# Designed miniproteins, single chains, continued (2): the designs that were tried, part 4

Each design is a single chain, and the fold is of that chain. pLDDT is the mean over its residues in the fold that is shown.

## One batch from the design tools (miniprotein)

Design m4105
Fold by ESMFold2-Fast:
Structure m4105 (fold): chain A 117 residues (1-117)
Amino acid sequence: KAKELYDQGLKAFLQKDYKSAAEYFQKALEVDPDSPIAPKSQRLLGMSIASLTMSPEDISKVVGLIMRAMAHRIEGDLVGAADSYAEASRLLEKSGAPEAAERFRLVSEALREQAAA
């Protein structure tokens, strides 16, 4: 049963139906967590969840904002860098990546404090 659920998940994953893929891989792990396919199911579950958390467009926007923040830092514009990291944080939070969002929010705040000092 675990292998059958994995095969169904893989089919959904290849069709870019990441929600159904995640559900099948989760069920495969629940049926037999110690199966030889469990490591593959865990990896593909993680990839399916990541694909659901962020659209390719949102991923591209976050990367662009981080690159812009790095450019501002190189120029010595700590406020501009902080603004770009804050935008990246908001997009990550909206896209379901709260831990990454908090990390960039803290970086933004630290840069603003450094600029004020």
Scores: mean pLDDT 78

Design m4106
Fold by ESMFold2-Fast:
Structure m4106 (fold): chain A 72 residues (1-72)
Amino acid sequence: MEEAIELAKKAIEALKRGDLGKAADYVNQAYQLDPNLPAVDLIRRALLAYESGNQEEADKLIEEAEKVLEEM
């Protein structure tokens, strides 16, 4: 549980740096540990938004993921 949360946080930091490859790696690792972690779904959606060129949607999803993780 705690390891999945830390990996999700690392994925968010990678996204903020524009490192989509590292973000995908970290979120996939978090998913393997806890597939029901809500932040994983939000981070995966943010990755898709970045890949689609929708920076505003990606930023919104990252903020939502950070809020969810802060409450855990």
Scores: mean pLDDT 81

Design m4107
Fold by ESMFold2-Fast:
Structure m4107 (fold): chain A 67 residues (1-67)
Amino acid sequence: MELGKLYDEIYERIKKIVEENGLDAAIEALSPEAREEFLRLLKEGYSVDLALNEAAIVEARQRLAEK
């Protein structure tokens, strides 16, 4: 699976969870490593949108590396 396609699937899933169940549910749906990156970026003062985008990239890269 190509990184771009996997990223799109993960990012769309996260956006739907945020819209339907809120940010906390979206954070719980992330892998532990993607969640760590998301929280780290928020602590450093980055926007929620940027942090979610970077978390989705981390998740996509992990899924490619584990296969």
Scores: mean pLDDT 78

Design m4108
Fold by ESMFold2-Fast:
Structure m4108 (fold): chain A 92 residues (1-92)
Amino acid sequence: DEEEEKVIRELAELLGFSEEEIEKMLKDKDYGYQKIVKELAKKYGLKILKEISKDPEKSKLFIYTILDLVESGYSLEEAIELVIKSIKEVEE
């Protein structure tokens, strides 16, 4: 749970969210997951991520995939790049 909150904060900061939005995300994690996935969808232009961002459970699973990669020794930026690359391969 502490590791989850740390990853949410680091992802939100990387995506340029305000401290007020980050505090909301930490209080309402479903909201946080959806907001992060929605901003990643905008940043990378991925339709699949936009659809995932509409569902709190799918958004949570997406963030947990990133968390699992970070726990496996990848940097946050590397974990994001790996997941985005996999999604792009599916959209082709």
Scores: mean pLDDT 82

Design m4109
Fold by ESMFold2-Fast:
Structure m4109 (fold): chain A 76 residues (1-76)
Amino acid sequence: AKATAYGALIAAETALHYLRQGKVDEAIKVLEEAAKKYPEYREQFERASQAAKDGNVDEAEKLLRELIAQLRAEIA
């Protein structure tokens, strides 16, 4: 549903904002909660969380940018 996509978008943008600030642990927390709350996007949030946990912040940002683009297309 569009409402689920909108909630997932806010979570993804929030996590990306924390990553850009170097707040990796806060970003991981947002991503893990989003994976639980938005099961349709669980695998995408889990992949971004795992990349961040592995110290691959660039990959985590890339995955989140791809998810954000997908969610914006679903809402439009």
Scores: mean pLDDT 87

Design m4110
Fold by ESMFold2-Fast:
Structure m4110 (fold): chain A 61 residues (1-61)
Amino acid sequence: MYTGTLKYDLTLYEPTPGVIPKGSTFTWDPREDTATVTSNGKTYTVPRAVVLLVAENVKKI
């Protein structure tokens, strides 16, 4: 498992449209194509490649 934070605001379209603010935490399993981002108690499933473009403080847990 890996964890990290968003360096920039992430704009999502469908199916869960919205903006995830910078500093939000994500968790990623390297066996999966998606990462889970949590912000203000809401959970988003985002493609791994998209999250990693805006990620910082990435570390293995």
Scores: mean pLDDT 76

Design m4111
Fold by ESMFold2-Fast:
Structure m4111 (fold): chain A 77 residues (1-77)
Amino acid sequence: MYRLEAVLQVDPEKADEAYKKIEELLKDVPGASVFKAGDTIRVSALFESKEEAEELAKKLASIPGVKDIEYRIVELP
């Protein structure tokens, strides 16, 4: 099992729209969490495979208004 932890820097003018799109993207991901603080959005989610976690990170980076992304994928015991 793998945990994705991502921190997104978003355009302040698009922060609310980006947050809504991220929530929609995560609606079908069990145990996913998203938190918005100003122009920063934090995402955490669990996956069975590293590839699924990497695919979500790529989708997050492609959301309009996202200007930077820092993420890590942690293998869980």
Scores: mean pLDDT 82

Design m4112
Fold by ESMFold2-Fast:
Formats: sequence, structure tokens, C-alpha cells
Structure m4112 (fold): chain A 79 residues (1-79)
Amino acid sequence: MTLEERLNRLVERYNKALDEISKATLEEAQRIYDEMVKEVERELAEASGLPPEERARLQTAADGIVNGLRQALADKEAA
């Protein structure tokens, strides 16, 4: 799997997770967040063999996804 394929897959899963969180109960949203964090951690672990530049790009995308999901969960708690 190329870096671009991994990035595209993470973005697609992120958008799906955001949609599911918006429709879920707070408890379900927390589970969706936890599962997505685990998936991001697996993708980063599997990418340990990539060149440093590609790993940095994937790490930046992963950080953005986790922060975005955390924000969505916080917004749901505030609503």
C-alpha cells in the first residue's frame, strides 16, 4: 500500500467516524473514537518501515484525525 493510499483510507475512515459520532449517543461516540484511535495506532505501527519523510506525513495526518475526532466528541458532550 502506497503512502497516498494509506492517507486516502485514513481520511475516508475519519469522515465516516465523524458522521457516525454526530448520529450516535455519547457512549457510542466514545466507542467510535476509541476504535478509530486504535486503527490510527495500527496504521502508524505498520508504517514503521516507511522512509522518515513519509512517516512524518502519515504522523501529521494521524495527529489531525485524532484531534478532529476528539473535538467532535467534545462538541457532542457540549450539545
Scores: mean pLDDT 82

Design m4113
Fold by ESMFold2-Fast:
Structure m4113 (fold): chain A 95 residues (1-95)
Amino acid sequence: SLEGFLEEVRLFVEIANRLIEKADETIKKGVEKGLSPEEIFNEALKVAEETAREILDELRKKYPPEKVPFIEGLVRAALTAAEYDIQYKVNKLKK
């Protein structure tokens, strides 16, 4: 249904935004510390992965067991999107 699809899109955007916000904080701190682009990328990705695990644990408590594979899929998709966003932002630091 359209309503179900829109709820799924909303959840994906919420997860992706939370991952990107944490990654952005980590990128900013890495720049302030004078870390290399590679070090900044690795730290930001690690924080995004840790945040994704926290989000997945939260969602597992809210949703029935039959929905868990779907939720895991959304979190994986959001983490992939966040990784590309981190890579793009870190590559801009090299220019």
Scores: mean pLDDT 87

Design m4114
Fold by ESMFold2-Fast:
Structure m4114 (fold): chain A 109 residues (1-109)
Amino acid sequence: SSLLEKARKLEEEARQEAIRGLEEAAERARELAKETGSEGHENLARAAEALKEQIRSGSLSLEDVASLAHGLADAAEALGDEETAKILREIAEELEKKAEEVKELLEKA
């Protein structure tokens, strides 16, 4: 049905946007780690890359990815990195919104 196609496309688009945002967060954290020697930023970059690969594998729901992205945002805040935290928080909030939209489409299908 057209609703199932919309749900699939919306989920795929949400996953791809999350991957892009996690790449941005990982790159920022990686550059900060190089410039400052921050082990915390190096760990944050690795965690963001790991989450990106889990999204690509398709093993995580959008809600699970959102929860993990909130955790990464909290880690960035703990490092005093409000800008990386904001990027990760925006990813989490958008994923939560898209998860609800996908659920509503699937329930109507």
Scores: mean pLDDT 88

Design m4115
Fold by ESMFold2-Fast:
Structure m4115 (fold): chain A 100 residues (1-100)
Amino acid sequence: NIATSYNNLGNVYESQGKLEEAAKMYQKALKIRSEILPPTHPDIATSYNNLGNVYESQGKLEEAAKMYQKALEIYSKIIGNLDEAEKVRNKLLEVQQKLL
């Protein structure tokens, strides 16, 4: 899956501190997943969460909050992803607190 390859490349860039390159790879993965998967698919939520993480690391707190909101909306609708929903909700609350 080419989307998975972009996601993995994003993980590599993020581990190297290349946050802008990581964001671009995660954006490519998200775009492909959004085109081929149902809008409630957990892989789309994971892509939003990964973008949120990299934006937060860049200090782009508004962008991070938007990505976490989208991930939470998807995870909260899927049975079996309650742990992921809780983690993203906690990250969103922390980012929202920093924006105040």
Scores: mean pLDDT 85

Design m4116
Fold by ESMFold2-Fast:
Structure m4116 (fold): chain A 87 residues (1-87)
Amino acid sequence: MKQKIDNLAGLAIVYANAGYTDMALAAIRSLLKLGEEAIKKGDLETARYVVEQLRKVAELARYSGNQTVADAAEKAAERLEKLIKEA
């Protein structure tokens, strides 16, 4: 699982830096889905790791000037943090 999360986060960063916003957003949606699935299974450690990776994607996308990707990653992280707190 960690390797899949790391790969998706890496792809989101690479696509954001290249200006391939649609591909970066697809990777972020996949990360959000993995985080939500982890929460449903009670795997809060994996869910927290996804939040950490989404926040890293947001930071690096912002540095590359891709605000759309940065905003999407931050919103996904905030949604997962709320779900973790309620679990």
Scores: mean pLDDT 87

Design m4117
Fold by ESMFold2-Fast:
Structure m4117 (fold): chain A 98 residues (1-98)
Amino acid sequence: MEEEKAEEEIREALLRNLRAAGVDEERAEELVERALEVGREARRYAREVYGFDEEEAYALGKQVAAEALRRALAGEDPRLAFEDLKKALEELEKEKKE
């Protein structure tokens, strides 16, 4: 996947969802940028630490960005979405029988 084009498509989808929910444009852009930053960090973490391929890491980063956005809208720390991911991946590795 082309990372730049893929990230722009995610940004547009998240902005569209927030506008449909009645969030004003300035706040929507701020929330989406924070969510994308968290998703980008999660994507890099999956690639660098767990060896996920680019397509798998991209899909995971997209999911984390969406969850970070949901948390931010609820007044929660969007970085909790990334912390939840780190915990889930750590548990998954622990459960693997070699």
Scores: mean pLDDT 77

Design m4118
Fold by ESMFold2-Fast:
Structure m4118 (fold): chain A 90 residues (1-90)
Amino acid sequence: SAEYEEGAKEAEKNLEEFKKHLEELLEYLEKEIKEALEKGDKEKVELLKETLKQMIEELQKLLEATTNEELKKTLEESIKKLQELIKELE
């Protein structure tokens, strides 16, 4: 879609900023998951699972839209990390 093609081009232009924001987002999600699990917040756990699944789908669409090798690697590594986080919630 045009949205993912535009998103891929923007990420390609600002690759280091994109990588940094993605790393910060992953760290934030790891913290949120830890806190939800420690509190036994079942509603938050289910919300986080849904959010992580949606993020994986969006990153996969960006991966399909990009031709940049470094961005592809970054997206693949991030998708793998998000999949690992989902397993922690199961």
Scores: mean pLDDT 85

Design m4119
Fold by ESMFold2-Fast:
Structure m4119 (fold): chain A 109 residues (1-109)
Amino acid sequence: SKEEFIKEILSKLKTDTPTKEEILEVAKEFNIDFTPEDIGKMADAFLETDKNGDGVIEEEEFDELIKLLNEKLNLDVTREDLKLADVDKDGVIDWKEFLALVLLKLKEK
């Protein structure tokens, strides 16, 4: 399932702040077409959405995050996908959960 895949990705990302190299290795392990440029686009989408600079995306910001991801990475991210990424069910998406979501959506291409 999508939820199982997100949890598997999260288990491979052993730190809260995975390096670019760690992200690329995880993507490679799952045969996901993911480049250093994609990491930059993803980071731009996260940072543009995180207006208060707290390092998480709150539910009120989800629509902007979806729009930016779909525009920058040509993805079809939905609100339901963000709910799957919120594995902790705390109503916020952190960087690691966001990474797992992006990798899931790229694999589905």
Scores: mean pLDDT 78

Design m4120
Fold by ESMFold2-Fast:
Structure m4120 (fold): chain A 96 residues (1-96)
Amino acid sequence: SHVKKGEEALKKKDYDAALEHYLKALEIDPKNEEAVIGLFELGLEYYKEGKYGEAARVLEIVLEKGREVLSESVIRLAELLLEEAKKKAGDKIPEV
């Protein structure tokens, strides 16, 4: 249910809700590939909207939690996108 709620939030551009639902799905099942893919898509949407700091933060979560369930090609794309997001966000990504 959290994966579906995350997907619906992402379609509505409710990125905060999408992030919370995908993270809840990973709390329930840490190997939930659909939740990790959803987080990757969320990172792509932030990047497309020029929200590079938010994109970098989400992509770091994808690489931290998703390496065991993602294909090598998706991991490589996430790494490349993270580097570009960091470069465009400036010297540092805001830490919480």
Scores: mean pLDDT 84

Design m4121
Fold by ESMFold2-Fast:
Structure m4121 (fold): chain A 68 residues (1-68)
Amino acid sequence: ARIIPLEDAEPELRELAQKKAEEVLAANPGATIEDLKIVTADSGARYAAITLTKGDTKTTVVTPLEVA
């Protein structure tokens, strides 16, 4: 697996990751995005790793970027 910062990602993957981050943020009212990374699995599948902060709680949501 490889972790890629959003700014180092291909533009298409960056746009998909940002869209997923917006969807996750909409589902978590009062949360803010602390970090957004792209994770490439050994299979080549790509995921967005979205770290949210709400009060003192940090949660990381991993969601697929590619349609299965």
Scores: mean pLDDT 76

Design m4122
Fold by ESMFold2-Fast:
Structure m4122 (fold): chain A 71 residues (1-71)
Amino acid sequence: SPVDQLLAEFDERLRRISGLPVDEARRRVRELARETSQRLSDVLPHGSPEYLQALARIEERLGELERRLRE
């Protein structure tokens, strides 16, 4: 599905960001968050269960990376 492809691309890009210097990683994670949220809104109705589940997974992964970048 488009959602599964979006989430797979998000996870791959997030892994690549994790290998960058901290300042570059912070810039890239903000770009990725904005882009992914926009693309998710384009493929799923707002407030649908699938939308909320995908959004929760994205937020969880972003929080994990942000915590690592603060160390």
Scores: mean pLDDT 80

Design m4123
Fold by ESMFold2-Fast:
Structure m4123 (fold): chain A 101 residues (1-101)
Amino acid sequence: LRRPSIEEQREQLRTGDFYTLSAPVQTVLKLEALQESGSLAVLSQAEIGELLGVSRATVSYARRLYEELFGRPLVRPATPGAPLSPEELNAKAKELAKTYA
């Protein structure tokens, strides 16, 4: 499978439905949902991977891709956010992803 370029992935974010986005881009949107909930401060990279159904390496790649796509760093808050269940986090990630569709 050919990897899309950063420019192609930016266009997919602008024009594409969440379910038509590449898996790394879908993971980027889910990371943004976790950042908004404060959950990134309380979850390990491995736990984030389990929650999102992706490998730890995919989470690491998606964090870098977030910075490349949005031109800003993905910041973890120093203070943990309110704890959310995996179901709540998945629902929030899906809701945020739909906003970009």
Scores: mean pLDDT 63

Design m4124
Fold by ESMFold2-Fast:
Structure m4124 (fold): chain A 80 residues (1-80)
Amino acid sequence: ELSPEELAEAMLESAERLVEHMEKNPEEFTPQQIDDFMAMMDQEFATLAPQLSEEAQQRFRERYEEIKERLKELKKKLEK
């Protein structure tokens, strides 16, 4: 079984790959789908964060915030 840190890392890697796919294929997505994905990530991070060391929380928070900023910029480009 994966540790909380391994789960957080896998989640971030999956999210980064999905965001890259969304950025390359923006016509396949809606602003609502981006909002739903951000909400899902917020919930997953909130669940995992208390199980991480302070150092791991800081590292994952930074990557998570970078992912969210990329999603926010993509959403702005998709809004009509």
Scores: mean pLDDT 81

Design m4125
Fold by ESMFold2-Fast:
Structure m4125 (fold): chain A 70 residues (1-70)
Amino acid sequence: MPLSNEQASAIAKAVHARLGLSPAATTAIAKLLLEGASVAEIAERASELSGKDKAEVEKAIREALKELGL
């Protein structure tokens, strides 16, 4: 299931706090989570926008989801 606006925002903020993402990358994470995109797809797009390694972004998203019980 796609996440709620509140859950998507919380995850995007958690990933930003861990990796220091650009505003564009942070916004893309929230949008793609709301659209129900896979973690791999979200990590790829955020990596393109931020210059961070895709595996690092994917790990941060998975850790944020786990912390929120999702």
Scores: mean pLDDT 81

Design m4126
Fold by ESMFold2-Fast:
Structure m4126 (fold): chain A 86 residues (1-86)
Amino acid sequence: ESEEIRKELEELDPEERRKLAKKRFLTGMLLNILLHEENGESKENLEELRKARKEEEKELLGKLLPKEEQEELEKEARELLKKLKE
């Protein structure tokens, strides 16, 4: 077992664990948007999905995620999309 892998797959500090769970959920929403793009969904539908994701971010935290964290979620979503297409 690797400590680094465990931190990604299992709980760490309480704050990190909550953050990880929220990031995983929000990353899943981003993945869904990317998959819809591949399926040729309308631009209007994709914008609604993006809006829903931002609303979910606010609800989960009571505020919007910092820009840096939003960029991390995008990176993770893109990496997961690549793995799904494998």
Scores: mean pLDDT 71

Design m4127
Fold by ESMFold2-Fast:
Structure m4127 (fold): chain A 92 residues (1-92)
Amino acid sequence: MVPSEAEVLWALAQGAIGVEGYDLAIKVYERIIATGDEELIPEAYLNIARAYLKKGDYDKAIEWARKALELSTDPEVRQEAERVIEEAEKKK
């Protein structure tokens, strides 16, 4: 199948993270959220939270991880969001 805009953006964001391009990754995940793809939105929030955590912006990491928890009932997404919050709080 031809990749959706959200799928192409997802691949771009993952590549940006792989080269420590966290600012680019955050912008690309924000664009994924703007596409309205409900399957990708909670995971995009989680990945923005992880990018902020790696940048040392712990307050934003917690904010975005909490949004992922509010939007997702997926146990894996929720568990990883809680881990981001715990890690960010320990490093504050």
Scores: mean pLDDT 78

Design m4128
Fold by ESMFold2-Fast:
Structure m4128 (fold): chain A 74 residues (1-74)
Amino acid sequence: DDALIAEARAFLAEQQARIRAAIAAGDYAGADALIAETVRWLQDILAQMRTMDARREVVAMWRERMAEVYALLS
């Protein structure tokens, strides 16, 4: 699971940056599409993981990054 956790960390960081850029540009439809794409990717990687601890770590990363994204809208 360590390799999948590292892959998730890198991908979520890249996607957060893309989502933030879309929001900054006023492209809310693009931001929504990027969020949907990220969720689909996460579902696939979570299914490949072997332990609930690894899944909890990845879900926590997603939750934290989305909290930062949604804070931009408040």
Scores: mean pLDDT 87

Design m4129
Fold by ESMFold2-Fast:
Structure m4129 (fold): chain A 104 residues (1-104)
Amino acid sequence: SMQDVLDAFTKALEEVKEQADSHNFTADSLRALLELDLADPEYTQRILDYLMKQEGVTDEEVAEALARIDAGASLEDVLTELLKQGKFALALAVALREYRRRLE
């Protein structure tokens, strides 16, 4: 659900609080993207593609993170690991794609 994805992202941000605060990323940032995705998923994908390019991360890294979740890793642990690496756009993309998967 949206709330489960938001809860996982919030806990991941809490574990990296000092680093996350420097990037001004919050659960509200993810909530805004999830709400935007419900209205215009193509526009949301263009925003994520832009942010991921700026961060120097790829769709293959998103797929690898999702494969770890499929193998039994928690969303919270995967997001925490990405945030500790400073990969904020990748963490947002993973959370959004996991949310989309849970709606199907």
Scores: mean pLDDT 75

Design m4130
Fold by ESMFold2-Fast:
Formats: C-alpha cells, sequence, structure tokens
Structure m4130 (fold): chain A 68 residues (1-68)
C-alpha cells in the first residue's frame, strides 16, 4: 500500500540522513534494497530535505564540497 511504502521510504531516508549519506548514495542504497527508481528518487529527495532542515545530528559535516 502507498502509505506503508511511503513509511519505508521515509525510514530509509532518515537512516541514511543519520549516517550522513548524500542523496545520491541514498538513492543507490534504495535501488540495492529493491526499491523502484521512482521510490529511490523519493528517498533521495527526502534525505536531502532532512539534511537541509538539520534533522541529522552528526557533529562534523564540513567536507562535502558544493561545487562537485
Amino acid sequence: MNAEVANEILKLASEMAKKGKSPEETKEEALKKGFSEEQAEAIARANAALQEHGIIAPKLKAYPPEPS
């Protein structure tokens, strides 16, 4: 069901965000776990939103360059 799938998407996005994974890495992990390309994209977008909002709490996030 869509609601349950969305919950799994957000759960994976949150876990990847907690690990400091980039949206691209999150998409790859989702595809590896058998999510569809559309779902993997949604997971990556959710991860990006979580990181932008500052929900992730790693102490140091100073190395991923914006121009890359």
Scores: mean pLDDT 69

Design m4131
Fold by ESMFold2-Fast:
Structure m4131 (fold): chain A 75 residues (1-75)
Amino acid sequence: PEVVIWVLRATDENSYEVIARFEGEPREAGERAGRLLAEHAGENYGAVVVEVRAESDEEAREALEEAHAALRAAL
């Protein structure tokens, strides 16, 4: 499976911009997004998984969980 993760920066109270897009294998994409987020700790950055490409709902859930775990581990 593959995921697409956006790293976002809040520009004001109601606005954000996409700073980076990480696409690929869940663990790799999550780790890359988490590292970028850690580099900008305290600067109103966040990350969101916007797409999961999988052959089944179960594989999609596992991919999402793996991406989130890798992201948190890289913080």
Scores: mean pLDDT 83

Design m4132
Fold by ESMFold2-Fast:
Structure m4132 (fold): chain A 94 residues (1-94)
Amino acid sequence: ERAERLAEEIVEKLKEKDPKFAAMPEEKQEEVKKLLVELIPRYLSGELSEEEVKEALIKAGLSEEAAELAVEMISTDATRGVEELEAAVKRVFE
């Protein structure tokens, strides 16, 4: 569920930011989404490096810029959770 939601958000962002991705066949866009669903939990668990995720996406047909944006979004989603926890701790302990 979480990986599917994030993959959907990444694909939507790529359609907005990368005209080349937006022009790709829908079947190819769906393949990229499915790949993201597989890569996201493995990246977050530390099984895959940022470089490995980027290489997999480029092999799937993404531009280097699109692959970088996808990794940035995954990292931002993970960091968001940490920042919220740190903010809560500071509020309690000042």
Scores: mean pLDDT 75

Design m4133
Fold by ESMFold2-Fast:
Structure m4133 (fold): chain A 79 residues (1-79)
Amino acid sequence: ADLSKLSKKAKELLEKLKPAREEVEKKLEEHKDDKEFLEKVEKVAAESEEKLKELIEAGKPLEELLKVVLETYEKMIEL
């Protein structure tokens, strides 16, 4: 519903998030029995959740939140 009200920059970030999320999902499925990999993913997710909470509390715009999510997926892909 609110997608039509998003800035051009937010829409561009959302378009980049889709393929990054799909790559993360594929990598998680391929490594579902790899405890070391899953622990690294969980650590990256926890660090990003903390950063997102800080940005939300600081009243940062959606574009900054989406950038952190994209950076999180990129870190997971690099694992």
Scores: mean pLDDT 80

Design m4134
Fold by ESMFold2-Fast:
Structure m4134 (fold): chain A 94 residues (1-94)
Amino acid sequence: MKEAFEFGKALARALRARGGEATVERLVAAFEEAGERVAKGEISVDEAFLLLADRVIALAGELDPALAAEFAALSEEERIAATVGVLDEIANSV
């Protein structure tokens, strides 16, 4: 899990470097949307992170297909950990 979390942090940095603030804004919006759905009881926290993992893979695929493929190759548990790493890196940039 530590490796998946660190991969997520590195991925967030790469996405910011390649896609700029517009990509970071898309990620923040996706995290906010997922958080609202959890708050309303529509989905679980784990379901939210899996949904977010799919959004991160899609965004990474637009900017760096190789990183998107590495993320998609992770197990479900590792994809959750990596998505937490993405969120941590984005949150620490403000």
Scores: mean pLDDT 81

Design m4135
Fold by ESMFold2-Fast:
Structure m4135 (fold): chain A 58 residues (1-58)
Amino acid sequence: SSVQQQRNQLLQQGNNILNSTNSGSDAYRRRGDDDRSDQLRQKGQDRYQQLTDQAQQL
């Protein structure tokens, strides 16, 4: 169903965001920018949670 497709797309987007923000966070950490590293990681986790919540509402 279109609902299942939307749910899968939201979960896929969430995983993509976690991968991207974790990679970016690691890059900041390697440069010694711990604050930006932590902020980016938190932003990614927050966005993942939002997308997962949207998927559950379908």
Scores: mean pLDDT 88

Design m4136
Fold by ESMFold2-Fast:
Structure m4136 (fold): chain A 90 residues (1-90)
Amino acid sequence: SLLEKLKLLSEAGTEQSKKINEFVKKLREQGESEDVIKEKEKELMAKGNELQFEIMRWLAEHPDASIEEVKEKIKKATEEFNKKLKEIEE
């Protein structure tokens, strides 16, 4: 159902936000400057938003997509987000 697809996307967005919050907390504990933290947070939020909009556009173009196809799209987006997070951490 559309509600199930939207719930999956919402849950993915919530997990992304949680990862960003934990990353920001870690940077503050390490004594990083607020300006650097703000820039890194903005970059991660921008990437998260880009991936969310990409999936929303794909869902609009594929209204008959299966739940399995939606999960696969979300999985790939999550992998891209995690890769970006790791690159920013290193």
Scores: mean pLDDT 87

Design m4137
Fold by ESMFold2-Fast:
Structure m4137 (fold): chain A 74 residues (1-74)
Amino acid sequence: GSSAGEGINEAARAALEGNPDEAVKGAQTAIDSAPEEERKLVGASVFAAGLEMYRRGGPEAGKQAAKVGLDAAV
C-alpha cells in the first residue's frame, strides 16, 4: 500500500495521462491508507484534486477520481 499523499499524487498523474482506472486506484489507495476517522477528510481532499484534474485536461479520469473521494467524504 501507498501513503495517502502518494495515492493522491498517483491519481493526479494517471488523470493527466488519461488513465481513469489508475486514477481511481490511486484515489482509493489514498483513502484506504487513512485511518477510518480521517477517511472523510482524505475523501474531501481526493475530491478536490479530482476536480482540479478534471479542469486541467484529464476530464474522465479526474471525474472518476473525484467520485471516489466524494463517496468517502459523505
Scores: mean pLDDT 76

Design m4138
Fold by ESMFold2-Fast:
Order: C-alpha cells, then sequence, then structure tokens
Structure m4138 (fold): chain A 89 residues (1-89)
C-alpha cells in the first residue's frame, strides 16, 4: 500500500515536470496552438530523443517534447495505479 502511494506520488511529480516542459516548448513554438504541441509531445518520446541527438539546433525543442511526452505517460500510469489502490480499499 505505502509503496503504491509513493509510486503514484513520483508519477504525479513526473507529470508536473512534463507540463512545465510542454509550457517551455509552447514558448519556442508560439506560432502553433497548444493542442498541436501536445500532439507532437505525445507522438513519440523515443523518436524525439533520437532527433535531439541528431540535430543540435533542434535539440532543446525535441528534449522538451520528449520530457512532456514522458510526463503525459506518467500521469496516465498514476491514474491507473490510483484506480488499483482504490480497488484494494
Amino acid sequence: MEELRQQIEELKKQAEEGEKALERARELLSHLPESEIRALAMGGVEEARAQAAADPEKRELYTLLAQAGLGFRAGLQAEKLQAELEALE
């Protein structure tokens, strides 16, 4: 029980960090609506990392998009674990 609560807390923290990364990416992509930026972040964490490694000029942007994508996945996982915890109560 305590381990699940700690894991949920860590995942929520990762989700918050992802939202901050998305906000920074939004500043760099100010000409795009937020929905498109979120779609880019959700599109592929591994692909974004590969692009960050291959293109130094776009490295910051792709790194932020990868971090945002990880945060979104962490948020979904936290919701799943919260449901599992509630099912045990």
Scores: mean pLDDT 71

